# Designed miniproteins, single chains, continued (3): the designs that were tried, part 29

Each design is a single chain, and the fold is of that chain. pLDDT is the mean over its residues in the fold that is shown.

## One batch from the design tools (miniprotein)

Design m9037
Fold by ESMFold2-Fast:
Structure m9037 (fold): chain A 103 residues (1-103)
Amino acid sequence: NLAQEILNDEELKSLLLAGLQDLVANGSPETQRLAQRLIDLLNDPSKLDEANAFLSEIQQLAAQALQKLAQGQTPTPEELAALAVWDVINDARRQHAQAKVQA
């Protein structure tokens, strides 16, 4: 459960929230909406199941965007927004993993 992984690790959560806040400030309107929704869900521990379902939806939409790009097709704005959010999640997880190796 990715949401549980994020909520169980304050450093990972902090890195992810920073990346999501950047998307809210600088992203497309669709990206801003998805990023803000994820921020709200991650700041409410009572919504763990909803956060996990939303992360699964983002992952599926991001995968669809990548598949369409590989086939020379144009993804929808929603699929591109989900890909941007998913890239931020992967970047936060990579930064956290790198910090652990250096610590």
Scores: mean pLDDT 85

Design m9038
Fold by ESMFold2-Fast:
Structure m9038 (fold): chain A 71 residues (1-71)
Amino acid sequence: SSREKRIEQLKKEIEELKEQLKEIEEEIRELEELIEKGIDPEEQRRKLVVLESARGLLEAAISFLEELLKR
């Protein structure tokens, strides 16, 4: 049915966003390690702000789509 196809599509989108979130969280950890080691900490902090913003947007998008699946 068309409803089952929509549910499968939403689940796929959620999985793809969760994979992107995992990649961003890994990049954040790498930047935090570079800051701790003193490797261009000002540049790494600028990059960290951008990635933290992207993480927030992905978390919001995942929560919104998961809410749609529960409804």
Scores: mean pLDDT 87

Design m9039
Fold by ESMFold2-Fast:
Structure m9039 (fold): chain A 62 residues (1-62)
Amino acid sequence: LKPGDIARAVRDVTGVSSPLLHLKEGDLVEVLSVDSQGWALVRSLATGRTARVGLDFLERVE
């Protein structure tokens, strides 16, 4: 995953830096940034909310 990618949540996830972001399995997000520790800053396409999510919970959509 890299900034600008669209990813899908592979399971239900709550964002770490924003506990108000709740993703359900299958929800689509835009990747805004990725860090070296396996975290991504994402924006929900459904709600527009942003949060940090573990990369292990995201799958790139093609």
Scores: mean pLDDT 74

Design m9040
Fold by ESMFold2-Fast:
Structure m9040 (fold): chain A 56 residues (1-56)
Amino acid sequence: GKEIDELYRKYYQKEEEANKLFKEVKANPDNTDLYEQALKKRKEAFELRKKIEELE
């Protein structure tokens, strides 16, 4: 339904943000703040995926 479609949209958005941050981390491995932000976005995407699976 609309609810699951909204969760998928948010999930793909978070995945894209995480992927962009991890590319920046790869280019600048000394920047621990970028790495932490990338991990946070990945965790947010994971939680959204878990919620989607719970709703089917």
Scores: mean pLDDT 83

Design m9041
Fold by ESMFold2-Fast:
Structure m9041 (fold): chain A 87 residues (1-87)
Amino acid sequence: HMERVREVAERAAQRLEGLAEKAPDPASTILRDIADLVRRVPEASPVEQANLLTAAGILAAGLSVMGYDEQAAEASRAIHELGRALD
């Protein structure tokens, strides 16, 4: 299970970094911040995993508030997939 979580987190982080490369600032910076949070999830404690995913979700919501709806939707999808892998 830990190997699957690590794989999902790494794929999610890579997708977010790819989106950041094509996004304008500040969306690019926020997407990289979400990628960093996501990458930390597999090695974190259960409480820390919940906190990291919550923080990532808040950043994704922030992208939507700023009008980056496409980036927000993609980030939310990546975060949700990682959350499902933890269950």
Scores: mean pLDDT 86

Design m9042
Fold by ESMFold2-Fast:
Structure m9042 (fold): chain A 57 residues (1-57)
Amino acid sequence: SDIEKGEEAYAAGDYATATEYYTRAGKKLAQELGDNHPQVIEADRKGALAHILAQEA
């Protein structure tokens, strides 16, 4: 799944790839569960954190 791919990329230090997968997962979850669902917010937060870390590297 996109979440698992994001987690693997994050663990490997590939924050750019992690950002992409978390963002895609958030969009898919929003379509299935709605934009305000806790799982969507969590995916968006993880994507934002990965994006910040990608810019630091």
Scores: mean pLDDT 80

Design m9043
Fold by ESMFold2-Fast:
Structure m9043 (fold): chain A 62 residues (1-62)
Amino acid sequence: GLLDKILEAAKRLAQGIKEGDQAKIDEAVKELKDLGLSEETIKEIVEIAKKDPEGIIEIANL
């Protein structure tokens, strides 16, 4: 479903941040945008993922 796709993209974003992989970060942000998330919501997700990338990965694996 839509939520599963959002969580998968957020997990890729968090992995990219943890790895320092800018291309992976950019791809994940594009995926979130393509899923219909607003720029403001995407910025919030990026900020959370920067503060706790492991927490985002854990939630996405639930």
Scores: mean pLDDT 85

Design m9044
Fold by ESMFold2-Fast:
Structure m9044 (fold): chain A 66 residues (1-66)
Amino acid sequence: HMEERERRSRELAREIAQKILDSFYESLGLTDEDRELIAAGKVDEANKIIGERLRKIHEESEKLRK
């Protein structure tokens, strides 16, 4: 049952990947709605959301030092 073992391994890998993504999104301060847009494959919207979150974090960090 090599195929069954590999299928279960892939399912476990997908579950682990989802947990990693959830932690990553949480660290960026993304909402559930933001995550749904990313999951839906809206590439332009996903890039905008991630980029905007990172930019705001950077700007706040710079502001804090001043």
Scores: mean pLDDT 69

Design m9045
Fold by ESMFold2-Fast:
Structure m9045 (fold): chain A 45 residues (1-45)
Amino acid sequence: HHMEEKLKEEYKKILEEGKKTIQDMNERVEAARKALREKLEQEKK
C-alpha cells in the first residue's frame, strides 16, 4: 500500500528530527539554568 510506505518514511524522519530536537533542548536547558544562576548572583549584588 502506497500510504504505508509514505507513512513509514515520514515516521523515520520525525524520529530523526525528534532526536536532534531533544539533544538541542537539553543543551538549551543547561545553558538557561547556568544563565539563571549567574543572573541571580548578579542581582544579589
Scores: mean pLDDT 79

Design m9046
Fold by ESMFold2-Fast:
Structure m9046 (fold): chain A 80 residues (1-80)
Amino acid sequence: SETEKLLIEEAMDELSKKAGDPEFEKLLKEIVESVKKGDLEKAIELAEELLKMAKEKGDELTAIQMESLIEWLKEEKKKQ
């Protein structure tokens, strides 16, 4: 839904501000821009990259959030 999309965009923006990691911030920004452009395939690829990076760094909270985002993006892509 449009409401869920806006909530996820807001959550991703807040995560980018709290990350303190330039790589996380860059990927989060690119994910948000891809979602805004309707490029859900690119958004999924970028979110999976960030998930891998979060797992490698032991950032469990970011990993869980990225897993949830990827699931939502895959469901939205099915509606296109």
Scores: mean pLDDT 75

Design m9048
Fold by ESMFold2-Fast:
Structure m9048 (fold): chain A 76 residues (1-76)
Amino acid sequence: MALEEAQKLAKEAEEKLRQAAVSYENGDYQKALELIKEAAKLYERAAELASGDFKRQLEEKAETVKKLAEQIKKLL
């Protein structure tokens, strides 16, 4: 079901963000940036499958993650 698929994609995005945090802590900013970009795409896909308040929350998360990617890009 679309909602279940959206939840799975959002969960995958959260996992990518955790991996990005570990890479960042280790000084691997290039790997962190790559993982954060993947997380943003997963949240965008999840938002496409969602509706109502959940869709808005996922869209906001995607935008927040994109801003984080721009901040890390400045460290490269």
Scores: mean pLDDT 86

Design m9049
Fold by ESMFold2-Fast:
Structure m9049 (fold): chain A 90 residues (1-90)
Amino acid sequence: SMDEELVKEIEKLIEEAKKSKDPKKKIELLEEALKLVEKLKNKEKKIELLKKLKELLLELLKDPSLTKEEILRVIGLLLRVIGELFDLER
């Protein structure tokens, strides 16, 4: 299904983000992963991947090399993830 193909692409982006040492590239990859997660129709898989993105974004916020602009971008993505999870888990 389209969802299965999206999940594979999302998991690939997440793995690439985990391997990257560049905070800017991590943000770009996680932002792209979130866009694909938002397109998923399967609620259970969407929740699973949103929780994974939340953990990765929280970990990224611990990076002392982030610029103010990068911190704000990560916070924005984190708020999007939290909002989606609150809607789905109600």
Scores: mean pLDDT 87

Design m9050
Fold by ESMFold2-Fast:
Structure m9050 (fold): chain A 71 residues (1-71)
Amino acid sequence: SAVFEAFVAKDVDALIAALSDADPWVRAQAARQLGELGDPRAVAPLEAALSDADPRTREAAREGLALIAGK
């Protein structure tokens, strides 16, 4: 998976790009992985993802932001 490979590589830019993927599952996974990496560059993209059409992506963005705030 491109999202998993980006997470393993700690490629924040690739994960931020994945937040715009056509597949809501890919967007949700990117949001979770951005939270786990804790890079502050992810804050604004994750805040945008709180307005995503898919509820799983919105929840993943909320969790990701909480993880970043806790670091």
Scores: mean pLDDT 82

Design m9051
Fold by ESMFold2-Fast:
Structure m9051 (fold): chain A 55 residues (1-55)
Amino acid sequence: SHHERLLQGVERAIEVAKELDEEGQRLILEIALHEARKAGNEEAIRLVEEQLAKL
């Protein structure tokens, strides 16, 4: 489903972000957060917010 595909995309974005510096991590995570919010996917929003809170 679109919901599952968005979750997979967010999970991959989090993995990619961990390979970047803090500035790059923040940029990727902010993009992922906007996409998750646009789709109304609460699980994806929570995952991204938790990663941003660690920065």
Scores: mean pLDDT 82

Design m9052
Fold by ESMFold2-Fast:
Structure m9052 (fold): chain A 56 residues (1-56)
Amino acid sequence: SKEEELERLEREGVRAVVLGDLEGAIRHLQKMAELVADDPEKLARIQRSIERLRQL
């Protein structure tokens, strides 16, 4: 399901951050953004997370 895919991407994104793979984490967040493109509030939260990681 869409929810299961989002959970998988979130787990992979967290793992990427822990391993110092910021580019990998951003790629996972971008895939999550695609899945929630129809939900403006969720999309905005993911976009803010991407921006925060880019500022590191």
Scores: mean pLDDT 84

Design m9053
Fold by ESMFold2-Fast:
Structure m9053 (fold): chain A 74 residues (1-74)
Amino acid sequence: SRLEESREVAREIGRELRELSDKVEAKAEELMKEKKLPLRKALLVALYMVVEGLPLEEAIKKAEEELKKLEEKE
């Protein structure tokens, strides 16, 4: 039935979202440990690397530019 199909799709989407979240968290933890990045910067870099597929150097540069814009506003 359509209801059973919708439940199965929702379960699969939930699994994919959990896997994506786990990958971002693991990458952020690596960056905090290896590069000594603060939490906010590590999360931004991890997001750019995992979701956008950017290499580390480009992800760091983009994260630094974004954080600088936020800091200059204050």
Scores: mean pLDDT 78

Design m9054
Fold by ESMFold2-Fast:
Structure m9054 (fold): chain A 65 residues (1-65)
Amino acid sequence: SAAEEERRRELAREIAERLEKAMEKVYEEFIKKLEEEGRLELAEKLRNSSESERTALILEEERKK
């Protein structure tokens, strides 16, 4: 029914919002860590990057460790 589709949509929205907030915290913490390590250029690049670009940059840095 339409009511069931509406409830599913609301739940999906809540989950998406929580995931976005959690991911934002992860990126913020990672950027702060880079700034503390003196890697200011990479930190600035991450702040100005799209979500997909941020993921790629983080994976590239972790791969080098």
Scores: mean pLDDT 78

Design m9055
Fold by ESMFold2-Fast:
Structure m9055 (fold): chain A 65 residues (1-65)
Amino acid sequence: DEADEVLARVLEELLGRDTSHLPREERIELLGRWFKELGLDHDPEKVAEAAARSREPGRRAAREL
């Protein structure tokens, strides 16, 4: 859900393509290929999850302010 939305937005920003119409599995595959092209050795699924969690601290801070 939240990670899936973040994954779609990240792909749109990095690749310049709207991938919201693609299934989550295919979007994760595209992100993985992009990481390999940059020489990054990261798990794209874990990166998407980390990005979703990063939004949580920001939302919490905004609510406290």
Scores: mean pLDDT 60

Design m9056
Fold by ESMFold2-Fast:
Structure m9056 (fold): chain A 57 residues (1-57)
Amino acid sequence: MAPLTPEQARRVAEAVKQVGGGLTIPVPDEESARLLREALEELGIDAKVVVNPAIAG
């Protein structure tokens, strides 16, 4: 599957903010994780992003 785009990462971060943060979000690869962490930092949201090693081969 294709990694998250910057736009998709931003939308996910906004959705995490809507539910109050504090979530652990699994992503398929390191590129998706980096984009999502950047978007979360921009919005000031405290959430954990985890790469699944089976997907991030």
Scores: mean pLDDT 74

Design m9057
Fold by ESMFold2-Fast:
Structure m9057 (fold): chain A 102 residues (1-102)
Amino acid sequence: SMEEAKKLVEKALEYAKQGDLERAIELVEEAYKVTEDPLTRTGLELAKKGLEAAKQGNKFEAEVYIGMLRIVLGIAKMLGDEESAEIIELAIETVEEALKLV
């Protein structure tokens, strides 16, 4: 469900703030599995890639994925998909927190 996906991404953000990027990635992947929403799934896949890039110390690739996430967020907002927009915003924050460690 979208509510379950949101709670998992909120948890991922907590772990990213603590520097536990491996756990953050696991929770984003778990969130992807509990939602069928195409925009949310696309955002979570991009967030996972951004977190993996941050974990590897690749700031440039992580920033590219943040840029792509912002495009998906814009699409969700344009379509009035508030639940997807909220989860994608949390996903962006999660990658941004991970990037502070690079």
Scores: mean pLDDT 90

Design m9058
Fold by ESMFold2-Fast:
Order: sequence, then C-alpha cells, then structure tokens
Structure m9058 (fold): chain A 80 residues (1-80)
Amino acid sequence: MEALYKEAEGEIKRLDELLEEAKKNPEIPEKLVKKIEEAREKLKEAIENKASKEEIVKALMEAGAVEVAYVAYKLSLKKE
C-alpha cells in the first residue's frame, strides 16, 4: 500500500500544477477545470479515508484520464 499511496500523492501534486496552469489560461473551459478539481478531491479523499487498494487504483485511473483529457484539449487549441 505504501507505494500506492506515494503514487497517489504524486498524482495529487501533478493535478495541483495542472489546476494552477488551467486557472491562468482563459482558453481552458471551466468544466474542464472542475473535472481536474473533482479528480484531485476524489484521490485525496481516498487517501485520507484509507480506502481499499481497489478504490485508490480507481481514483488514480480517473485522475490519469482527466490529465490526458486536459493535455489533449491543450494540443487541440494549436490545430485550429
């Protein structure tokens, strides 16, 4: 579990950085910002509540999906 907690904490820090970036960029939709916030909160809650390995993995997968969606959206802004 310790390794999984470390990965989750690292992902929370990555999501914090993405949130700071997204909030400064007016081209990023508010809905996408909220998705990043929701993923971060779910992952943080799973750690704080000492959720099962399965729940933490699920939260990590959801956070990763949101991160990919954010990156894809940013790349789409370059291609008209």
Scores: mean pLDDT 81

Design m9059
Fold by ESMFold2-Fast:
Structure m9059 (fold): chain A 67 residues (1-67)
Amino acid sequence: SEEELRMRRATLEWLIEQAELALQGRLSPEQEQQMLDMASNYFGKKVNTAQELIELAKEELEKLEKE
């Protein structure tokens, strides 16, 4: 389950990177919506902004780091 933890960390880090690109205006509207949809699916709730995604993803990474 070390591999499972590593994959979850990689997914969260990738989502943060995409959200940071969105905040910099470096994603198309379609790419930003796709990112938000993927995040909403991952967290099991509607994620409406890149900022909200970053906050949720960092919180989950912090929990994984403590385990």
Scores: mean pLDDT 83

Design m9060
Fold by ESMFold2-Fast:
Structure m9060 (fold): chain A 75 residues (1-75)
Amino acid sequence: ALSPLEAAVLAVLHQEGPLTARELAELLRVPQSTVSRTLRRLEARGLVARDPRTGRYSLTPAGRAAAEAVLAALA
């Protein structure tokens, strides 16, 4: 199951597009180190991918499906 922070990261990436760990930390009002650890877990699960050129994280197809389920549950 997704933690609340994992769900929030997926929802924000779905709505705002590709973001860095710093931008996600600013939007979610949590420390960047906490967001970076969460992104590493989501990347290990195949739900996000990092662009090494920009440092931006984006949703994979599986991550998009998970984000859509989170957003549907919040509506």
Scores: mean pLDDT 86

Design m9061
Fold by ESMFold2-Fast:
Structure m9061 (fold): chain A 66 residues (1-66)
Amino acid sequence: KDEIEKEIEKTLENAKKLEEEGKTEMAKVLRDGAKKAREYLEKGDYEGARKALEEAQRQGVRLALK
């Protein structure tokens, strides 16, 4: 629980930093993933929350490699 919450927080913080740097598309991907993960976590779906974070990171990595 705490570990997932901390990962969500870090993801949102990274998204904010990317948005400040003008990487709006990548920031949006991370924000959407973190928001979805938090929604799952609120429902008690820890597996769904983790999967949402993993997918956001995967998309973020793909954008970063451009």
Scores: mean pLDDT 77

Design m9062
Fold by ESMFold2-Fast:
Structure m9062 (fold): chain A 70 residues (1-70)
Amino acid sequence: ERRLIAEGVRAAATALLDAGASNDEVSRIAREMAEAPDVEEALRRLREASEPLGPEVTERAVEAARRAVE
């Protein structure tokens, strides 16, 4: 549970930073994910919170997080 969410957060943060997202944006998104009760909700929050960064960045982050929690 919490460990998988933490792994998803780390993977998403790496993908977001690689895509050029700011440390502030990454911290905000990581916090939204970490507050989720389960992995599926964490991934949903990641997609929703990263939408302002654009669909390409959002899909890269979600794919990285999903791969990390599988």
Scores: mean pLDDT 81

Design m9063
Fold by ESMFold2-Fast:
Structure m9063 (fold): chain A 60 residues (1-60)
Amino acid sequence: SLPVFRAVKDFEAPAPWMLSFKKGDLLELLKELGEGLYLARSLKTGREGVVGSNHIEEVK
């Protein structure tokens, strides 16, 4: 199973390769990209994009 993380704050993506989310949204981590960046999928919207590690926390 893929790790699930929770958004700790709202974020409006300035670029199409980044993921927008609201505080409390659940995100599946698809891939670690390095330098504190992850490819994630929003469980709310189904959209995929890059997120920063400082915007998410593990739900466990």
Scores: mean pLDDT 84

Design m9064
Fold by ESMFold2-Fast:
Structure m9064 (fold): chain A 83 residues (1-83)
Amino acid sequence: SLEELEKKAKEIVDKYFGIPRELAARRGQPLTPEQKKFLERVYKEALELVKKGVKDEDIFPEMVRRRQEESRKEAEELKKKLA
């Protein structure tokens, strides 16, 4: 069912990307707007990969690859801003 796919996507995201949320919640601190936007994006990505039938073992590596590409682009933009 769709609910099972959504649950699976959430478990993957919470395992690998949700640690800041758990730590913030335990300390009584709310998520920052940046953290919320990040989690929304990765939940959407994980759900799409699950819907496409990507193997569970391949979902996290694919998401990590995408994050590494984003970090590279952000580093390039920062270098341009500081130059």
Scores: mean pLDDT 73

Design m9065
Fold by ESMFold2-Fast:
Structure m9065 (fold): chain A 65 residues (1-65)
Amino acid sequence: GAAEAADGAGAGAAAGSGDAEGARKAWQLTYNGDSVGGAEEAERTALAGGDRGAAESARKHGLAG
């Protein structure tokens, strides 16, 4: 179930090196790229890098805007 999803969140935080870079780029694309294309690209890039948390945040932020 849903509760076990928390295990992945801890792993993402621990990664640091690659995941932190991917998350940073996702935020930058969301703010500085094309408004619609940037948000989509940020989500896709985060998912490809294994940053589900970053991808979810990018999607929510893009949809909110």
Scores: mean pLDDT 54

Design m9066
Fold by ESMFold2-Fast:
Structure m9066 (fold): chain A 68 residues (1-68)
Amino acid sequence: DALSKEEEEKLLKQIEELYEKMKKLDLEEQIKLAKENSGLGEVALALLAKEQGKNAEELRELNEEIKK
């Protein structure tokens, strides 16, 4: 499945930008931003939650909130 190297770099940059935006927001606004950016927003929120020391169960709860 064909993501070029340039497409991969673009996606990583988009995830990084979402991650940086989410770091400045509270949890409710982080979830909202993740919902608005389906797929990439979920990845960015998961990375942020990992860095904040959230465990696997807390990550599952966040993913369930995004699905609502």
Scores: mean pLDDT 73

Design m9067
Fold by ESMFold2-Fast:
Structure m9067 (fold): chain A 61 residues (1-61)
Amino acid sequence: LSEEELEELARKIRESEEAQRLFVRLLVTHDIEPGKTALEAVRVLAEKDPEAARELFERVK
């Protein structure tokens, strides 16, 4: 994912309850602390599991 795609994903997570639920499940599965901002957390997810981050982006767009 590009930086612009990560920013768009973080925005969609803030605006959609369904996207938020999917995102939280991925954070828990990858042992990522939920205290970070959405943008910081999606960057960490993309570094740990770029395929899971891409699948989330495709599902929410």
Scores: mean pLDDT 78

Design m9069
Fold by ESMFold2-Fast:
Structure m9069 (fold): chain A 94 residues (1-94)
Amino acid sequence: DDQQIQQMRQTQQRIDSLVTQLQDMVRNNSDFSTINSVVDQIVDQVSQMQSIYQDIINNGSDTSRQQAQGILSSVLGQVSQAMDIYYSRYNIPV
């Protein structure tokens, strides 16, 4: 489970980088297809994190579950905020 928590933290760092990249692209009025590629990568990374989280919830210790919940909650909040900005900028229905 420590390895799974480390995987979640590594995924969190990747998502943080992708969110920053997305925000910079939106600010710089980058091409929609390029921005959409970054959005797809964020969604994929979140899905991978949710899979790891589910395994920890089913098989991990109480400490690992608490840590995993904190990481996932933080990531989902960050991604939700970034995606709201993206959807508003490109008039995509949420």
Scores: mean pLDDT 81

Design m9070
Fold by ESMFold2-Fast:
Structure m9070 (fold): chain A 88 residues (1-88)
Amino acid sequence: SEALRAALELARAVGEAVRDASEESKRRAEALAQRLLDAVLAGDREAALEAAEELARLVEELAKRGEVSEEEAERVLELVERLRELLE
C-alpha cells in the first residue's frame, strides 16, 4: 500500500519532470513508469527496484541534456530513494 502510493507519486513526478522533454524521452519515461507500477502491483520487488533505478538513470541523463531541470531531477531521485527504502 505505501509502496504503491510512493510509486504513484514517483510516476507523477517523472511525468511532470519530462513535460517539456522530447516526445521520445516522454515515451521512454512513460514506459518505465508503467513497468514500475506493474511491478509494484504484482508484488515483484526486484522488478520494481530495477524500474526505479532505470527511471533515476534516465532522469539524470535528461537533466545533463537540459531536457529536465536539476530541481525536478532532484525531486525524482528523492522519490526513487524513498521507494527503495520501502521495498528493501
Scores: mean pLDDT 86

Design m9071
Fold by ESMFold2-Fast:
Structure m9071 (fold): chain A 58 residues (1-58)
Amino acid sequence: ALEAALKELAKENGAEFKAVDIPASADGIPARRAYLVHSENLTPEQIGEIVREAIERA
């Protein structure tokens, strides 16, 4: 839900979205997923609003 909402809202706002799976490390750090939302035309505050709206829709 959150990933789909982030992808859709990023697209609606002209931002790029990328999801990356980070594997578990030998040092005991568990496998995790990271999300990146970026735009040359948006401020960090506007990116934050996209993330907040995605969480609310999820």
Scores: mean pLDDT 77

Design m9072
Fold by ESMFold2-Fast:
Structure m9072 (fold): chain A 60 residues (1-60)
Amino acid sequence: SKEVEKLFEEVKEAVKNKAKPEEIQKLRLEMLEKAKKENVPEEEIEKYLNEAQELADKVV
């Protein structure tokens, strides 16, 4: 969804700006809650989660 994609961009920007892992995880949680509220397909949610996790792992 459009807003989930926006939140994912926020996660990517946080990683680029060297945000703390806890900030990145907070954004990831917000993305998950938004996706759940909008009934985003599970496959799409998992794709975003995998990308966000790879970004977070790079920071930690």
Scores: mean pLDDT 72

Design m9073
Fold by ESMFold2-Fast:
Structure m9073 (fold): chain A 61 residues (1-61)
Amino acid sequence: MEEELERALELLKKAEELAKKLGKDHSKVAALRAAAYLVAVAGEIETGSREALEALKEKEK
């Protein structure tokens, strides 16, 4: 859980660095942000919570 949140923060920092070089709307920046979100959701799954997955599915529609 804490490890997954740390990875998510690290990916967000990488996205911020890349956004400064390539621009905020670049596909690689979007991919890193999506990866950070998925890593955070994985932490929620480890606790047995499924609400995060439901929220993610609604947002992806």
Scores: mean pLDDT 65

Design m9074
Fold by ESMFold2-Fast:
Structure m9074 (fold): chain A 80 residues (1-80)
Amino acid sequence: TSSTVQRAEELFEEARKLLEESIKAAQDGDFDKARQLFQEAGRKFEEGVELLLSAGEEDRARQAARELAPLADKVNELLS
């Protein structure tokens, strides 16, 4: 399970960076780039969650969702 958890953590870190870049793009007025980065972040996050759930790591998956939620909410606010 350690390698699966490590891969999920890598995916969540990639998703976090993509969400931060999406926020910057939206603040710069590049809404098309912001949407593409947000979609890519969502795919990375979903893959990481699926890996953790397959390993029985439900609490880790919930924690990752809680940690990334404020960034995702900020992107949704800026793209509204």
Scores: mean pLDDT 88

